# Designed miniproteins, single chains, continued (3): the designs that were tried, part 18

Each design is a single chain, and the fold is of that chain. pLDDT is the mean over its residues in the fold that is shown.

## One batch from the design tools (miniprotein)

Design m8638
Fold by ESMFold2-Fast:
Structure m8638 (fold): chain A 126 residues (1-126)
Amino acid sequence: SKKSPEEIRKEVEQAAAYQLKSADIQVDEETKEKAIEAVTQGDILKEEGRLDEAEEAYKKAIEIYPQFALAWNNLGNVLKDQGRLDEAEEAYKKALEIDPSYAIARHNLGLLLKELGRLDEAEEVY
């Protein structure tokens, strides 16, 4: 079932809070709130199947805060849904470059590499 906008917002806020705690990243609260809002809009648009608009929203989050690994991971997800697998791989890799402890991005990259038949590389990521 489709998630409500309120459920999506809560999930994004929880993911951002977890990630910022693990990464020891200093960012001002206004920039953080704007980046979270842009990711939330992207996730809402993605759930609606509006993939091009979701991509633009995630790119806006990256423009607001380029070191936001969540935004890079979610950009990878929408690029994968569009069949743009090479671009999805680069987005997931960027998320892991920013936050090497980001288990969700590692899992997503591993699944993508398996789908591409690159099983040895997928095992190295897990």
Scores: mean pLDDT 85

Design m8640
Fold by ESMFold2-Fast:
Structure m8640 (fold): chain A 69 residues (1-69)
Amino acid sequence: MSEEQKKEAEEIAEEAERRAVRAVIDGDYLGAARILQEAAKKVEELGFPELAEKLRRSAEQLRELARQL
């Protein structure tokens, strides 16, 4: 795997986390979870399943919070 692909995967994850935080501030926990889940798919396609797994776990936590609201 290239250093460029790793950089791209990290940028995707970082952007998704920023967008997810904004969605949470707006009260949209399901939207935040979806943003992270979509980013996880892209990161996995780039060949970084461990990073994708971290994003999926964060999305699951947000989805569980949304279910309790």
Scores: mean pLDDT 84

Design m8641
Fold by ESMFold2-Fast:
Structure m8641 (fold): chain A 82 residues (1-82)
Amino acid sequence: MSQVLSEALKEGTKAAASMKDVELSGRVARLVIQAVGAFENVGPAEAVEYLQKAADLAKEGGDTESAKVLEEVRDRIEAFAA
């Protein structure tokens, strides 16, 4: 895995773990873990789908800062899917 992709996924994981709402953090973190697993076992397109769901869930829960980080991670992974 490239260093850039590894750093992006780590940033997404850290953002999910740093969320103030513990229940929302747990749900978003599960989606980020699924994105990491999808990236390693299936490919970047599947990882993008899980990162999109994680970002959307963070937005719905009111954590717009974490959602922005997850969207930036998604965009970086999506650039490698194209």
Scores: mean pLDDT 79

Design m8642
Fold by ESMFold2-Fast:
Structure m8642 (fold): chain A 60 residues (1-60)
Amino acid sequence: MEEEIDRELERIEKLWNQGKIDEAVALAVELLKRHPEALQRIRERLPGFPLDLVAAEAAA
């Protein structure tokens, strides 16, 4: 995966692990708006992440 996507995934993972759910979701939405292909990477890296909500927000 691109360096850019990996960096954003690291940030999302840190926020998620800190319990900053809203911040993690917002960052994931912005990442998906830039790189829709990152959805599968988020799914694989953070299987508990609310991807349905993130994908809906990114598509809206």
Scores: mean pLDDT 76

Design m8643
Fold by ESMFold2-Fast:
Parts: C-alpha cells; structure tokens; sequence
Structure m8643 (fold): chain A 75 residues (1-75)
C-alpha cells in the first residue's frame, strides 16, 4: 500500500541516519550523509508528486549508492 511504501522509505532514511552517526571516518561518513540527503529529497518529491512508491524506489537507490560509495571510499 501507499502507507507501507511511505513507512519503508522512512525506515531507509532512519537506517542512513544511523549509519552516518556510527561512521567515524569523515570520507565514509560523507557517503552515508550524501545518501541521507538524496533519500530526503526523494521523500519530498514523492509528497509533491503524491507518489510514495516513487519515493521508496529513489530512497532504495540512495541507500545502494551510499553503500557502494562507502565500500569504495569515494564521494
């Protein structure tokens, strides 16, 4: 449902926030902080567009990008 998609997107945002808080390396922390920012933008766009499933898909992509950047030490 739309409410389930919104809740899942919020859970991803919470995960990114926690990962950023737990990460002490400044460059790796930036990867998670960037992912968090992207996920928050996706949430905002989803609200404007009234498309919570779009918001969820973009939040999932933001988390994927953040985890990849963290592993590579890039951003």
Amino acid sequence: SAEEAEAQAEAIIDELEELAKKTKDPKKKLAYETGLGLAEIARGVGKIAKDPEFALRQAERALEIAKEAYEKGEL
Scores: mean pLDDT 80

Design m8644
Fold by ESMFold2-Fast:
Order: structure tokens, then sequence, then C-alpha cells
Structure m8644 (fold): chain A 79 residues (1-79)
């Protein structure tokens, strides 16, 4: 999945640059693409990164939302 990988890499670059809002958006977009394609392990990782980035940006509501999405994706990855 070239699209999800590119979005994840863009999120990592934004995180390295301290652009936490862009990082959160890119990681969440990557996670949605991974989940749609059934790659729940990669989706869980990307959702956790989005939750961390939202937390660092001060958006604690979205941080909690994406943390919960990461937990659910991780459960699906084990089943």
Amino acid sequence: MEEARKLYEEGQKALENGDYETAAKKFSEAADVYEKNGDYKLAARAYFQAAIAYGLSGDFEKAREYYNKAVEAAKKARE
C-alpha cells in the first residue's frame, strides 16, 4: 500500500519537525487506509502515532479518540 506508507512517512517527517497537527493528520489518514485494506497491525501503529501527535498538539479529545481506535485495531490484528 504505497498511499498509506507515504502518508505514514509524511507523518514521521512532520513529527520530526515539531508539526504535531500535521503529523496527527497524516498518521490518522495512513491508519484509515491500512484499516480499510485489513492491515490492522499497521493501522494500530498509525493510530497510536496519531494519538501521540494529537496529545502533543494539545488536542486531548482526538488523542483519546485515536488511542481507542488503536486499541480496537490491535484487537482485530490478534483475531
Scores: mean pLDDT 86

Design m8645
Fold by ESMFold2-Fast:
Structure m8645 (fold): chain A 67 residues (1-67)
Amino acid sequence: SMEEIKEMGIRLLSDPRLSPEQVRHYAKLVVELLSPEEAREVLEEALKDPRLSEEQKEVLREVLEEI
């Protein structure tokens, strides 16, 4: 379902093991695969994860500005 796809996207983007470059790559894929509204929801939810580095959060904010 779409909700399962969104949950998978949130989980992927909030993985603290990802490099900032990997976060940017996967975030852009989310933007390409989902509607702008759904992509924004996924990226905003991922940003709430306290495990993310400031560098990872910065990348997610930059991609959000492109939506």
Scores: mean pLDDT 86

Design m8646
Fold by ESMFold2-Fast:
Structure m8646 (fold): chain A 76 residues (1-76)
Amino acid sequence: GVGEAAYEAALKGGAEEAGKAAYEGAKEAGGDELTAEMAEGAAATAAGMMRAAGASEEEAAEVAAEAAKKAAEGAS
């Protein structure tokens, strides 16, 4: 799902990759452009903010996954 894709991407490439994976996952799941953009922004922002605050890569990935899932589900 969108959250799983964001988690894996965040661990591999950080905030930018988490956002990209969330966007692609939301589009693949049949989301529109707005839903995909919301998932992308939520995942990238959550991962970036957590890392800036000193969180681990794994903690940032978990928060990115949750943010992506909430954005994709909360927009519906």
Scores: mean pLDDT 79

Design m8647
Fold by ESMFold2-Fast:
Structure m8647 (fold): chain A 56 residues (1-56)
Amino acid sequence: SEEERERLRRAIEEAIPVIRKLSPEGREIVLRMAVRELEEAGFPELAAEFEARVAA
């Protein structure tokens, strides 16, 4: 849903600074888990966005 997508996008924005403070190994693990979960939940576009933004 639109509301669900908006809530997830906000959660991603809030999570990015926290994830960036992790070790490179920790970031990779959390990123892979989050991307998989988002894709399985039906938000592959948010998964791609999250991956790109953590990598930047």
Scores: mean pLDDT 81

Design m8648
Fold by ESMFold2-Fast:
Structure m8648 (fold): chain A 60 residues (1-60)
Amino acid sequence: MLSESYHTGAEVAISRGDLKGALQLADQLIKLGDLEGAREVLTKLAELGSEEARKRLAEL
């Protein structure tokens, strides 16, 4: 499924320190309707200190 590819891409981006790329992939998950996948990615980014991820997560 396309959302699985985006979720996997976000995990890879996080592991490489690309928090901006991971945030963009979380936005794509939201657009695809995969809110659970988006929440998982945003939660990890928020735990890493991303203020943008915290704001996005609060809106879900």
Scores: mean pLDDT 79

Design m8649
Fold by ESMFold2-Fast:
Structure m8649 (fold): chain A 105 residues (1-105)
Amino acid sequence: ESPVQRLLRGVLANAEEAVAAAKSFEDVVRVLEGLRFFLKSLIEGLKIVPSVPLPEDRAPRSREEALAQLRTLTALGLEIADHLNLPDAAERIRAIAARMEALLS
């Protein structure tokens, strides 16, 4: 396992714990902020050309903005997992996204 693969899996483990504990919109926003920070850093460090626009460096102010940011971050996370050839990370990203989407419903 490369250091970058370990970093991604660590980010996902932290997100999984935070999502499992999340009970409010504010909790979901905190998870999105952490994911945005780390996934943007990985895209930049790995020199990946993203197929979707990079998310804005601000917290979502509404459920609609949070859902839009979640979809963008999910797409970016899946591109990183694909680039690193980590199907387990891709599955975890999809599970995190599904749980967060349910919390925003």
Scores: mean pLDDT 85

Design m8650
Fold by ESMFold2-Fast:
Structure m8650 (fold): chain A 91 residues (1-91)
Amino acid sequence: MEKIEEAIRLVEEALKKLEEGDTEGALKLAREAAKLAREVAKETGSPVIEEAAELAEEAVRALERGDTEFARKLLKAAKTLLEQALKDYKK
């Protein structure tokens, strides 16, 4: 599903921006990923995608507060759940 793959890509780009020290760029990408994950969760009713959306939304809040380390952990967790949902969708 292209939207799940796009959400994973946005999370990966946000994580890369955090590694580069670009917290503003990471926040922008994390917001886009959270929005897209939430849209997919509503469209699919998938509990795994719902959890991924909640984690991505929490990562956005962490970045807005300057907690980049917590945001990194939340984004990695969200990516793992999105990857799991993508595998389950292909079954």
Scores: mean pLDDT 85

Design m8651
Fold by ESMFold2-Fast:
Structure m8651 (fold): chain A 103 residues (1-103)
Amino acid sequence: KIAFAGGEVRTLSGDARLAVLVEYDEEKNKLTVRAVLSDPSIPAEVTLTFIAPKDVEVTAVAEVWRDGELVGRAEASAKLKKNTPFTATFRVENGRVEARIET
């Protein structure tokens, strides 16, 4: 199981319900950072910063759910070396969903 060295959560606006889930797939050596939002009409931006604990592929996933149905999804992936800081950004604006990874 991966241990994180640090992280920051910043929400910019809105009454959006937000859940952040972090999952590691050991077989694929993939780390998934998932932001789950409740309403595509509520503008929201979430920025999470982590340090890669090992050489790993990171996928940032943004999901928007309304009335129990998935109405929007975006993802971005990056291959990172150990001790590389990275920022996952999730944005919902004007019904559009975006995910980004920056190193």
Scores: mean pLDDT 71

Design m8652
Fold by ESMFold2-Fast:
Structure m8652 (fold): chain A 61 residues (1-61)
Amino acid sequence: MEEAIKRAEELYGPGDAYLLKGVEAYRQGNLEEAKRYFEKALEVGDPQTQALAKRLLEELE
């Protein structure tokens, strides 16, 4: 699990890795964890990743 996330960070960058972690947490029903990861994606992600993270946070609310 953690190894796959580390690879995502290396391939897509840290913001995209946090976005993927958030989506996985949401899929598992862990809404609190999903929100935390999406917030981190907003802080360190590229503009496209930030826009997606913001939209996903809005949908969770």
Scores: mean pLDDT 73

Design m8653
Fold by ESMFold2-Fast:
Structure m8653 (fold): chain A 55 residues (1-55)
Amino acid sequence: SDEEQIKDFEEKAKKLSKEELEEVIEHLKRLLEEESDPKVRELLEKMLKIAEEYL
């Protein structure tokens, strides 16, 4: 489920360094620029918000 993906992402994000979080944020921003599916965009935006909160 999307909730399980978000939870898994948050657990991984907590373990990342600042440099690794910055790389993840840039990757998610790039994915959002290329993604047209609104459901996938919502998931990516939630992941981006989590990564930015741990930065």
Scores: mean pLDDT 84

Design m8654
Fold by ESMFold2-Fast:
Structure m8654 (fold): chain A 74 residues (1-74)
Amino acid sequence: MSDVQRMVDQLRSDVRQYSRDNGTDVGPGMDSLRVFERVVPVVVDTGRRSGVQQQVRQQVMDTTRKGMYQQNDS
């Protein structure tokens, strides 16, 4: 749905912004977005709930941070 696509696009922008701010690769965040695109339509019920969107966004950003250190270092 377009709402889900907007949320995914917003998260891509956030991951890219984080990469620019911290000088890191967007890879870990993009991997999370691939999984997120599949699951969100089922969980979010058309992706309109702001609270759920905020929570998923936080999860993707957390994965981006963890992937940056955990996958690069280990």
Scores: mean pLDDT 55

Design m8655
Fold by ESMFold2-Fast:
Structure m8655 (fold): chain A 68 residues (1-68)
Amino acid sequence: SMAEKIEELKKKAVEAAEKGDLETAAKLAGQTLSDPLLSALAEREVKEAKSGEEVEKVIDSARAAEAA
């Protein structure tokens, strides 16, 4: 399902961030979103993240905004 694909992308984004690969984390985070503007904003925020937990919060917030 789409929800399962999004959860997998989110998990991979968090794992990439934990390894210090913020460019990959940002790209994967953007792929969890269908709105191009929210995708671009999430990618920008993820590049400034200091932990996998912050990446998860960025993705969750952006997805909540898209669903609103």
Scores: mean pLDDT 83

Design m8656
Fold by ESMFold2-Fast:
Structure m8656 (fold): chain A 107 residues (1-107)
Amino acid sequence: MEAVEEALEFALRAAEKYGDEEERRLMREAVREARENRDFVVAFADAANPEVSLESLELALEALEAAGIKRLRIVGDGLGDLSDEQLRELQARMARLGVEVEGLGGG
């Protein structure tokens, strides 16, 4: 599905530009597994770049909804620079979609 590949390519590119060595490694592995298994989508989250984190998460959530996939893997150091309102809106959307969230990385 095109939406899944768009989300995965964005996450991979964001991790290569903004992530550390471990986050880049985890992202490459996660994207490969997502492409092989087609049962989860990957997003990148970087506390220092909330606009990149939001875009990656929005693309991932659209892909999850479009594909009927319920698993989201987030690679990165976290969502610390997002506002409480933005975090609540993301959590509410994940709950409505029935999404299970997995985190990889130090954050």
Scores: mean pLDDT 79

Design m8657
Fold by ESMFold2-Fast:
Structure m8657 (fold): chain A 80 residues (1-80)
Amino acid sequence: SEEERRLRREAAVLYSTAGILAAAADIEGVPEARALAREAMRLTEEALRAIEEGNLEEARRLLEEARRLIDEAAALLTAH
């Protein structure tokens, strides 16, 4: 479905973004940002599993939470 393809693309972008933030947090020595970014990566992996199971509503919720954690990690890095 179009929604499934859209969610898979969103998941790929969020996973990549979280990975970059986790690496940046490690380099800059901000463990709280690293933890949030790593949790966002985990939630994105769970979202991909939900998509594979056909649970698109759960996938959306997981991706929204991952996005929130990414925003928090980015804010911590910006404030650092």
Scores: mean pLDDT 91

Design m8658
Fold by ESMFold2-Fast:
Structure m8658 (fold): chain A 68 residues (1-68)
Amino acid sequence: ASEKAKKLGEEGKKLAIELGKEGKSVDEIKEELGKKFVPELEKLSADDADEATKGIIEGLNEATEILK
């Protein structure tokens, strides 16, 4: 995967964690991530989209643990 895909995944991860720390619900975090990142993921190759999506999912999982 490209550095661009890795960077996009890291940005998604960071955003998810920040929203979790702000006390946003899992559904609100998913909505913000989808709104910001789905259009960018659709522009990437399959391999790059997979790499970026992996980072975003890791962030969402960490945010879910913060909200417990």
Scores: mean pLDDT 79

Design m8659
Fold by ESMFold2-Fast:
Structure m8659 (fold): chain A 82 residues (1-82)
Amino acid sequence: VSDEEIKQGVADILIGVGNLLMEKGDYEGAVEAYRKALELVPDNADAWAHLARAYEKLGKTEEAERYRQKALEIDPDNPLAR
């Protein structure tokens, strides 16, 4: 197992944790989970899109739009960033 494989696996778990926190309404906790995932995999469009939605739920519209655009820069077809 390479360092990249370990980072991707841990990031996938953190994204899953963030998604559970979003369902729970813990948007600040979701932001922390997605940010930790992005420290490991900064080019993950799904993680950027999830981060944008969490900021939107917090009412931080400017931050949400910036992170949404970041997701679209990485993957223009990302359904979470549309």
Scores: mean pLDDT 83

Design m8660
Fold by ESMFold2-Fast:
Structure m8660 (fold): chain A 64 residues (1-64)
Amino acid sequence: SIEEAVDEYLKEKGVEELDAVELLELMVEKFGIPRELALALLRKAGKSFFSKEEAIALIEEGLK
């Protein structure tokens, strides 16, 4: 699931938040979201760091 993938990433890196680059790579590589769409969503969010809940929400939006 999206939640499990985000949880695993945070646990593996020992961090509480993902930066925009880390979230971009998760969106593209793990979930197959087109890079152009993922970049547009990240730019719209206007953030450098994303909580688990924010990352999940953005990934879900990219999969619509």
Scores: mean pLDDT 84

Design m8661
Fold by ESMFold2-Fast:
Structure m8661 (fold): chain A 62 residues (1-62)
Amino acid sequence: SEEEKRKELVSKLALYMKANNQEGIDRLIAANGVSPEEAKELREEAQKINEANQASLAAARG
């Protein structure tokens, strides 16, 4: 489904963002025909995933 495809894109984008791989981010967005507005939304979702993972890791240590 389109929702599953979007989730996969967000997951890959989150990994690239965590790795500071800007070229990977740009290539992923271009390859999937994502508009600048959609790219902004996907990046925001990916950022939230990375922030949640950071928070979960911190909580697991306490």
Scores: mean pLDDT 79

Design m8662
Fold by ESMFold2-Fast:
Structure m8662 (fold): chain A 68 residues (1-68)
Amino acid sequence: DRLVEAVARLLESPLGQRVLSLVVDGYSKREIARRLGISQGTVSRVFRRAGTSYGELRRGLREAAARP
């Protein structure tokens, strides 16, 4: 499952954990970058290294919450 693998990879680092928490809370990439004091490019790079994107992760998390 791509979502499970992406979440697992994000949880491997303190930065990834903070990014994941803010995605779950519904923040945009711009808002995450502002809150963490990093660039949007760095946020996108965190997702890329986890094998995902902001849109894919948000969609996967919403779908997982809605699954029976």
Scores: mean pLDDT 81

Design m8663
Fold by ESMFold2-Fast:
Structure m8663 (fold): chain A 60 residues (1-60)
Amino acid sequence: MQKDIEISEKKRREFRENLRKRAEAGIDALGPSPQVEEDRQILEDIWKREEEAEKKLREA
């Protein structure tokens, strides 16, 4: 459980770095494209996992 939280934190950091690099390359990182939409979905999944992890910690 806590291991998953740390993995999610790492993925969030790398995801933000990738968005920054794409923006610097002149790519609209949040613009409508299949690749960008996949990245957005990953970010939303990370957010949900964090909420689920917090709920689990409260219940445990």
Scores: mean pLDDT 64

Design m8664
Fold by ESMFold2-Fast:
Structure m8664 (fold): chain A 85 residues (1-85)
Amino acid sequence: MTAEDLTPEQLIEQFREYMAFLRQMRGMAAADIDQAAQAAFAARYRVMAEAINARIGDELTAYDDKHNGSASEEEVEEKIIELIR
């Protein structure tokens, strides 16, 4: 599935899945991380990141500029979800 094929609902679901996976990995020892699953997830994340950038990249840049990069991870996550229509 290409970045252009993702619906807003699918993109939000994939983004939330990505954030949940990142939080899980932060709590795990490197030896416990399945390398094949991580590689598959990285490939999926690339398509999602391209879709986010294509649809809301300009709005995210404006948001970051307004906050001089000082927005929290939670605030950025909420803004991304809000901007995905």
Scores: mean pLDDT 72

Design m8665
Fold by ESMFold2-Fast:
Structure m8665 (fold): chain A 93 residues (1-93)
Amino acid sequence: SAQEELVKKEIETNKEDLKYVEKEFEELKEDLSPEEAELLRKAIEKAKEYIKKAEEYLKQGKYKEAMKESIHASGLIVGATAMLVTIRKEKEQ
């Protein structure tokens, strides 16, 4: 269905964006404060949990619930990306 394909696309987008976040986190690890490292690590783990929940709801045909979990994952990924971009720019100066 169109709803199933939309949810699949959102989940796959979140997975790709999360790979970027995980890569940047590892590359910038020594440049992070302990507080920044903990915040980012928790955000990554929570985003993974939301993606997993979205996939489980998708398997059950619960597209509305799957989309809600995907939105939560996206929010965490956007926040983590913004933080990592800011840190990288500060280190390139």
Scores: mean pLDDT 89

Design m8666
Fold by ESMFold2-Fast:
Structure m8666 (fold): chain A 60 residues (1-60)
Amino acid sequence: SAAEAAARAVAEAHGERGIPAAMAVALGSLGLMTPEQAREAAAVEGEDAARDAERATRAA
């Protein structure tokens, strides 16, 4: 979907540094990312960051 493409583009734009888990959570809370997209975007920081972003976005 366009939203999934946008989430990947954001993650790619942040490069090796990835998107911070806190930013992924904020985007998810605003309805700009699904929990799955937030997980994927934060995954560049590692599995713990990915899980935290997904959980927080699901809770929002």
Scores: mean pLDDT 65

Design m8667
Fold by ESMFold2-Fast:
Structure m8667 (fold): chain A 67 residues (1-67)
Amino acid sequence: ASAFDLLGRRKAAENPEEAVEAYRKALELDPNYVNARNGLAFILKLLLKDPDPAVRAKAEELLQELA
């Protein structure tokens, strides 16, 4: 949904770890919450394009856990 797209980009710009944490928490409450899973994957894929290798490494690890 476009709402998660906007939320994901905003949080990724301000604090990507906080955005990831929020989606992880949503999935703990409802593991079948497709929108939260898609939002988390979107943020992580966005972070994989970051020039900072530390950010990319963390995003890759979490994305691998989702797969």
Scores: mean pLDDT 68

Design m8668
Fold by ESMFold2-Fast:
Structure m8668 (fold): chain A 97 residues (1-97)
Amino acid sequence: MRTVRAEVELRFEDGKVRIRARATLLPTWASDGYRFEEFEDEARFIKQRAVDLDAPPLTLEREREIEMDKETFRENVRQLGLEAADEAIDELVAAAA
């Protein structure tokens, strides 16, 4: 058992949301969980998932932009962060298998 940690940064700027996700395979097992920090036009998400992988250390980075109004961003920022984290973890797990 190892842990994949995904760190997601979300930023609202000029009618767009920039989502940057970094997933890293760690050698140490940890419990599943997440942390969320929200600022005026930014949010940070950290999610950890225990995985049954026997692979060398790996890092995966993904970035995307979504057109969205500010109120929709504020209402959905937590869900967007969770989805981006899960996608990055799933991609890293697939790449490591």
Scores: mean pLDDT 78

Design m8669
Fold by ESMFold2-Fast:
Structure m8669 (fold): chain A 60 residues (1-60)
Amino acid sequence: GLTAESGRALVEEAVRLAREGRLEEAQRKGTAGYIGLSEAGDDAEAAAGARRVREASLAQ
């Protein structure tokens, strides 16, 4: 879906993939989630999601 809820689900999946070291897949899913959240009007939540994925990617 093109909802904020689907954007959040993609961000949560990206965080999990980043924690597993699957950085390329995390980047792809994260980007789709950030776009979905931004299009739904949740720019602050999109930015917070990007930060969480980045922090998970660095915590290996």
Scores: mean pLDDT 80

Design m8670
Fold by ESMFold2-Fast:
Parts: C-alpha cells; structure tokens; sequence
Structure m8670 (fold): chain A 89 residues (1-89)
C-alpha cells in the first residue's frame, strides 16, 4: 500500500517537472521577437504537452491519496505546484 502511494507521488513529481520544462520552453520561444510559424507551432505543442502532464500529475496524486487515505503535506505541496502551473496555461 505505502509503496504504491510512494510510486504515484514520484510519478506526479516527474509529471510536474516535465510540465515545468514544457512551460519554460514555450515561454522561451514566445520571448523571441518575430517568431516563425514553426517556432509558434513548437510553443503551442509545449503548452499542450504541459497541460497533459498537469492532468497526469493530478490523476497520480488522487491515486496516491486513495492508497494513503489522506492528503500528506508532500501531496498538498504538489497540488499547490499543479495549481500554479495551471494558472500559467
């Protein structure tokens, strides 16, 4: 039971980290003056990928809570990170 919760928390952390990287790449591309069509498309792909990773992280945390029977401080902090990332989408 605990091992499954720990794995889902790790999966959520990995998804959050991946979402943060996608958002950073999208913002870096958007910061360039005179974006090409290809660069605009790449930025859009990064935003979509970030959204999917955020959704995956939320799902993994819900699974972790189901195994733990409660929201731990670590889970609460990860949920706060997810909400901050959603505000950037």
Amino acid sequence: MKEKAEQYIKDAENAIDTAEEHLANARRLESKPGLSREEEREATVHFVAAGLEIAAADFYLDLAISYLGKETEKVKKLKERIEQLRAEL
Scores: mean pLDDT 85

Design m8671
Fold by ESMFold2-Fast:
Structure m8671 (fold): chain A 70 residues (1-70)
Amino acid sequence: GEEAARERLVELLVREAGVPREEAERIADKVIALLKQGKGKEAVEVLVREAGMSEEKANRMLAEVAILLL
């Protein structure tokens, strides 16, 4: 569900991208909202721009998180 997807994304952002938890929560909320709208490309762009990760890493992370969102 949404809660599991959000928490997993927050943990990945904190642990793997080095993003502070407060900022990770803000980014995660934005990304989950975009995924719920079918805007996967925009969600990738948010992760690249705001979390400073590569497009490849962002795509792998979103694939994992999307499974939890369903």
Scores: mean pLDDT 85

Design m8672
Fold by ESMFold2-Fast:
Structure m8672 (fold): chain A 66 residues (1-66)
Amino acid sequence: SLEEKLKKAEELAKEKGFSDNQIKAIRYLVELGIDPEEAIKLIEDMNSGKITVEEAKKRIEELRKK
């Protein structure tokens, strides 16, 4: 269920030391239909500078179409 995915995403994000704002972003992505692990990886890649905001937007659109 969505509630179970949101709980999983929040637990994983807290374990990885994400900020409250990053956790909110991860939860938003999960609500859009993105898997918790994929949402966390996306925020990690953005936070580390591995991808730009524009690249992140494209990835979100691709993951939502799955």
Scores: mean pLDDT 80

Design m8673
Fold by ESMFold2-Fast:
Structure m8673 (fold): chain A 58 residues (1-58)
Amino acid sequence: MEEEIAEAVKAVSRAQKALDAGNLDEARRIVDETAERLKHPGVREAVRRAGDILIAEA
């Protein structure tokens, strides 16, 4: 669980950097790929929701 939370936080940070660079497709790929790798349903759902919010703001 702690390892998955750390991975989720890093993925959201990487997606934000991609959006700052104007690369929305890369941000989507980072979020989706990370969510697919996560096994804990709560962490997986949190990553998907964070990604949806970031993409909606773009």
Scores: mean pLDDT 75

Design m8674
Fold by ESMFold2-Fast:
Structure m8674 (fold): chain A 74 residues (1-74)
Amino acid sequence: SAELEELRREAEELYREFIRTRDEAVLARTLKLLQEARELALSEGTPEGRKLAESLDRAIEVVRELAREFGVAE
């Protein structure tokens, strides 16, 4: 959906900003948008939505691992 695409786009932009700045507030916003996108994908009730939610779960874990490597709060 357009809403899901917009959330993913915003999360990608915030992720790039987090990589550049290593700002804890940017990290928190990135994770929040990824979680919202995950919930929206699951709410579609489709196999495609479930695959997207699984992909988003992996993205959330990657962002959290990177935050730990950078020494910022999760």
Scores: mean pLDDT 80

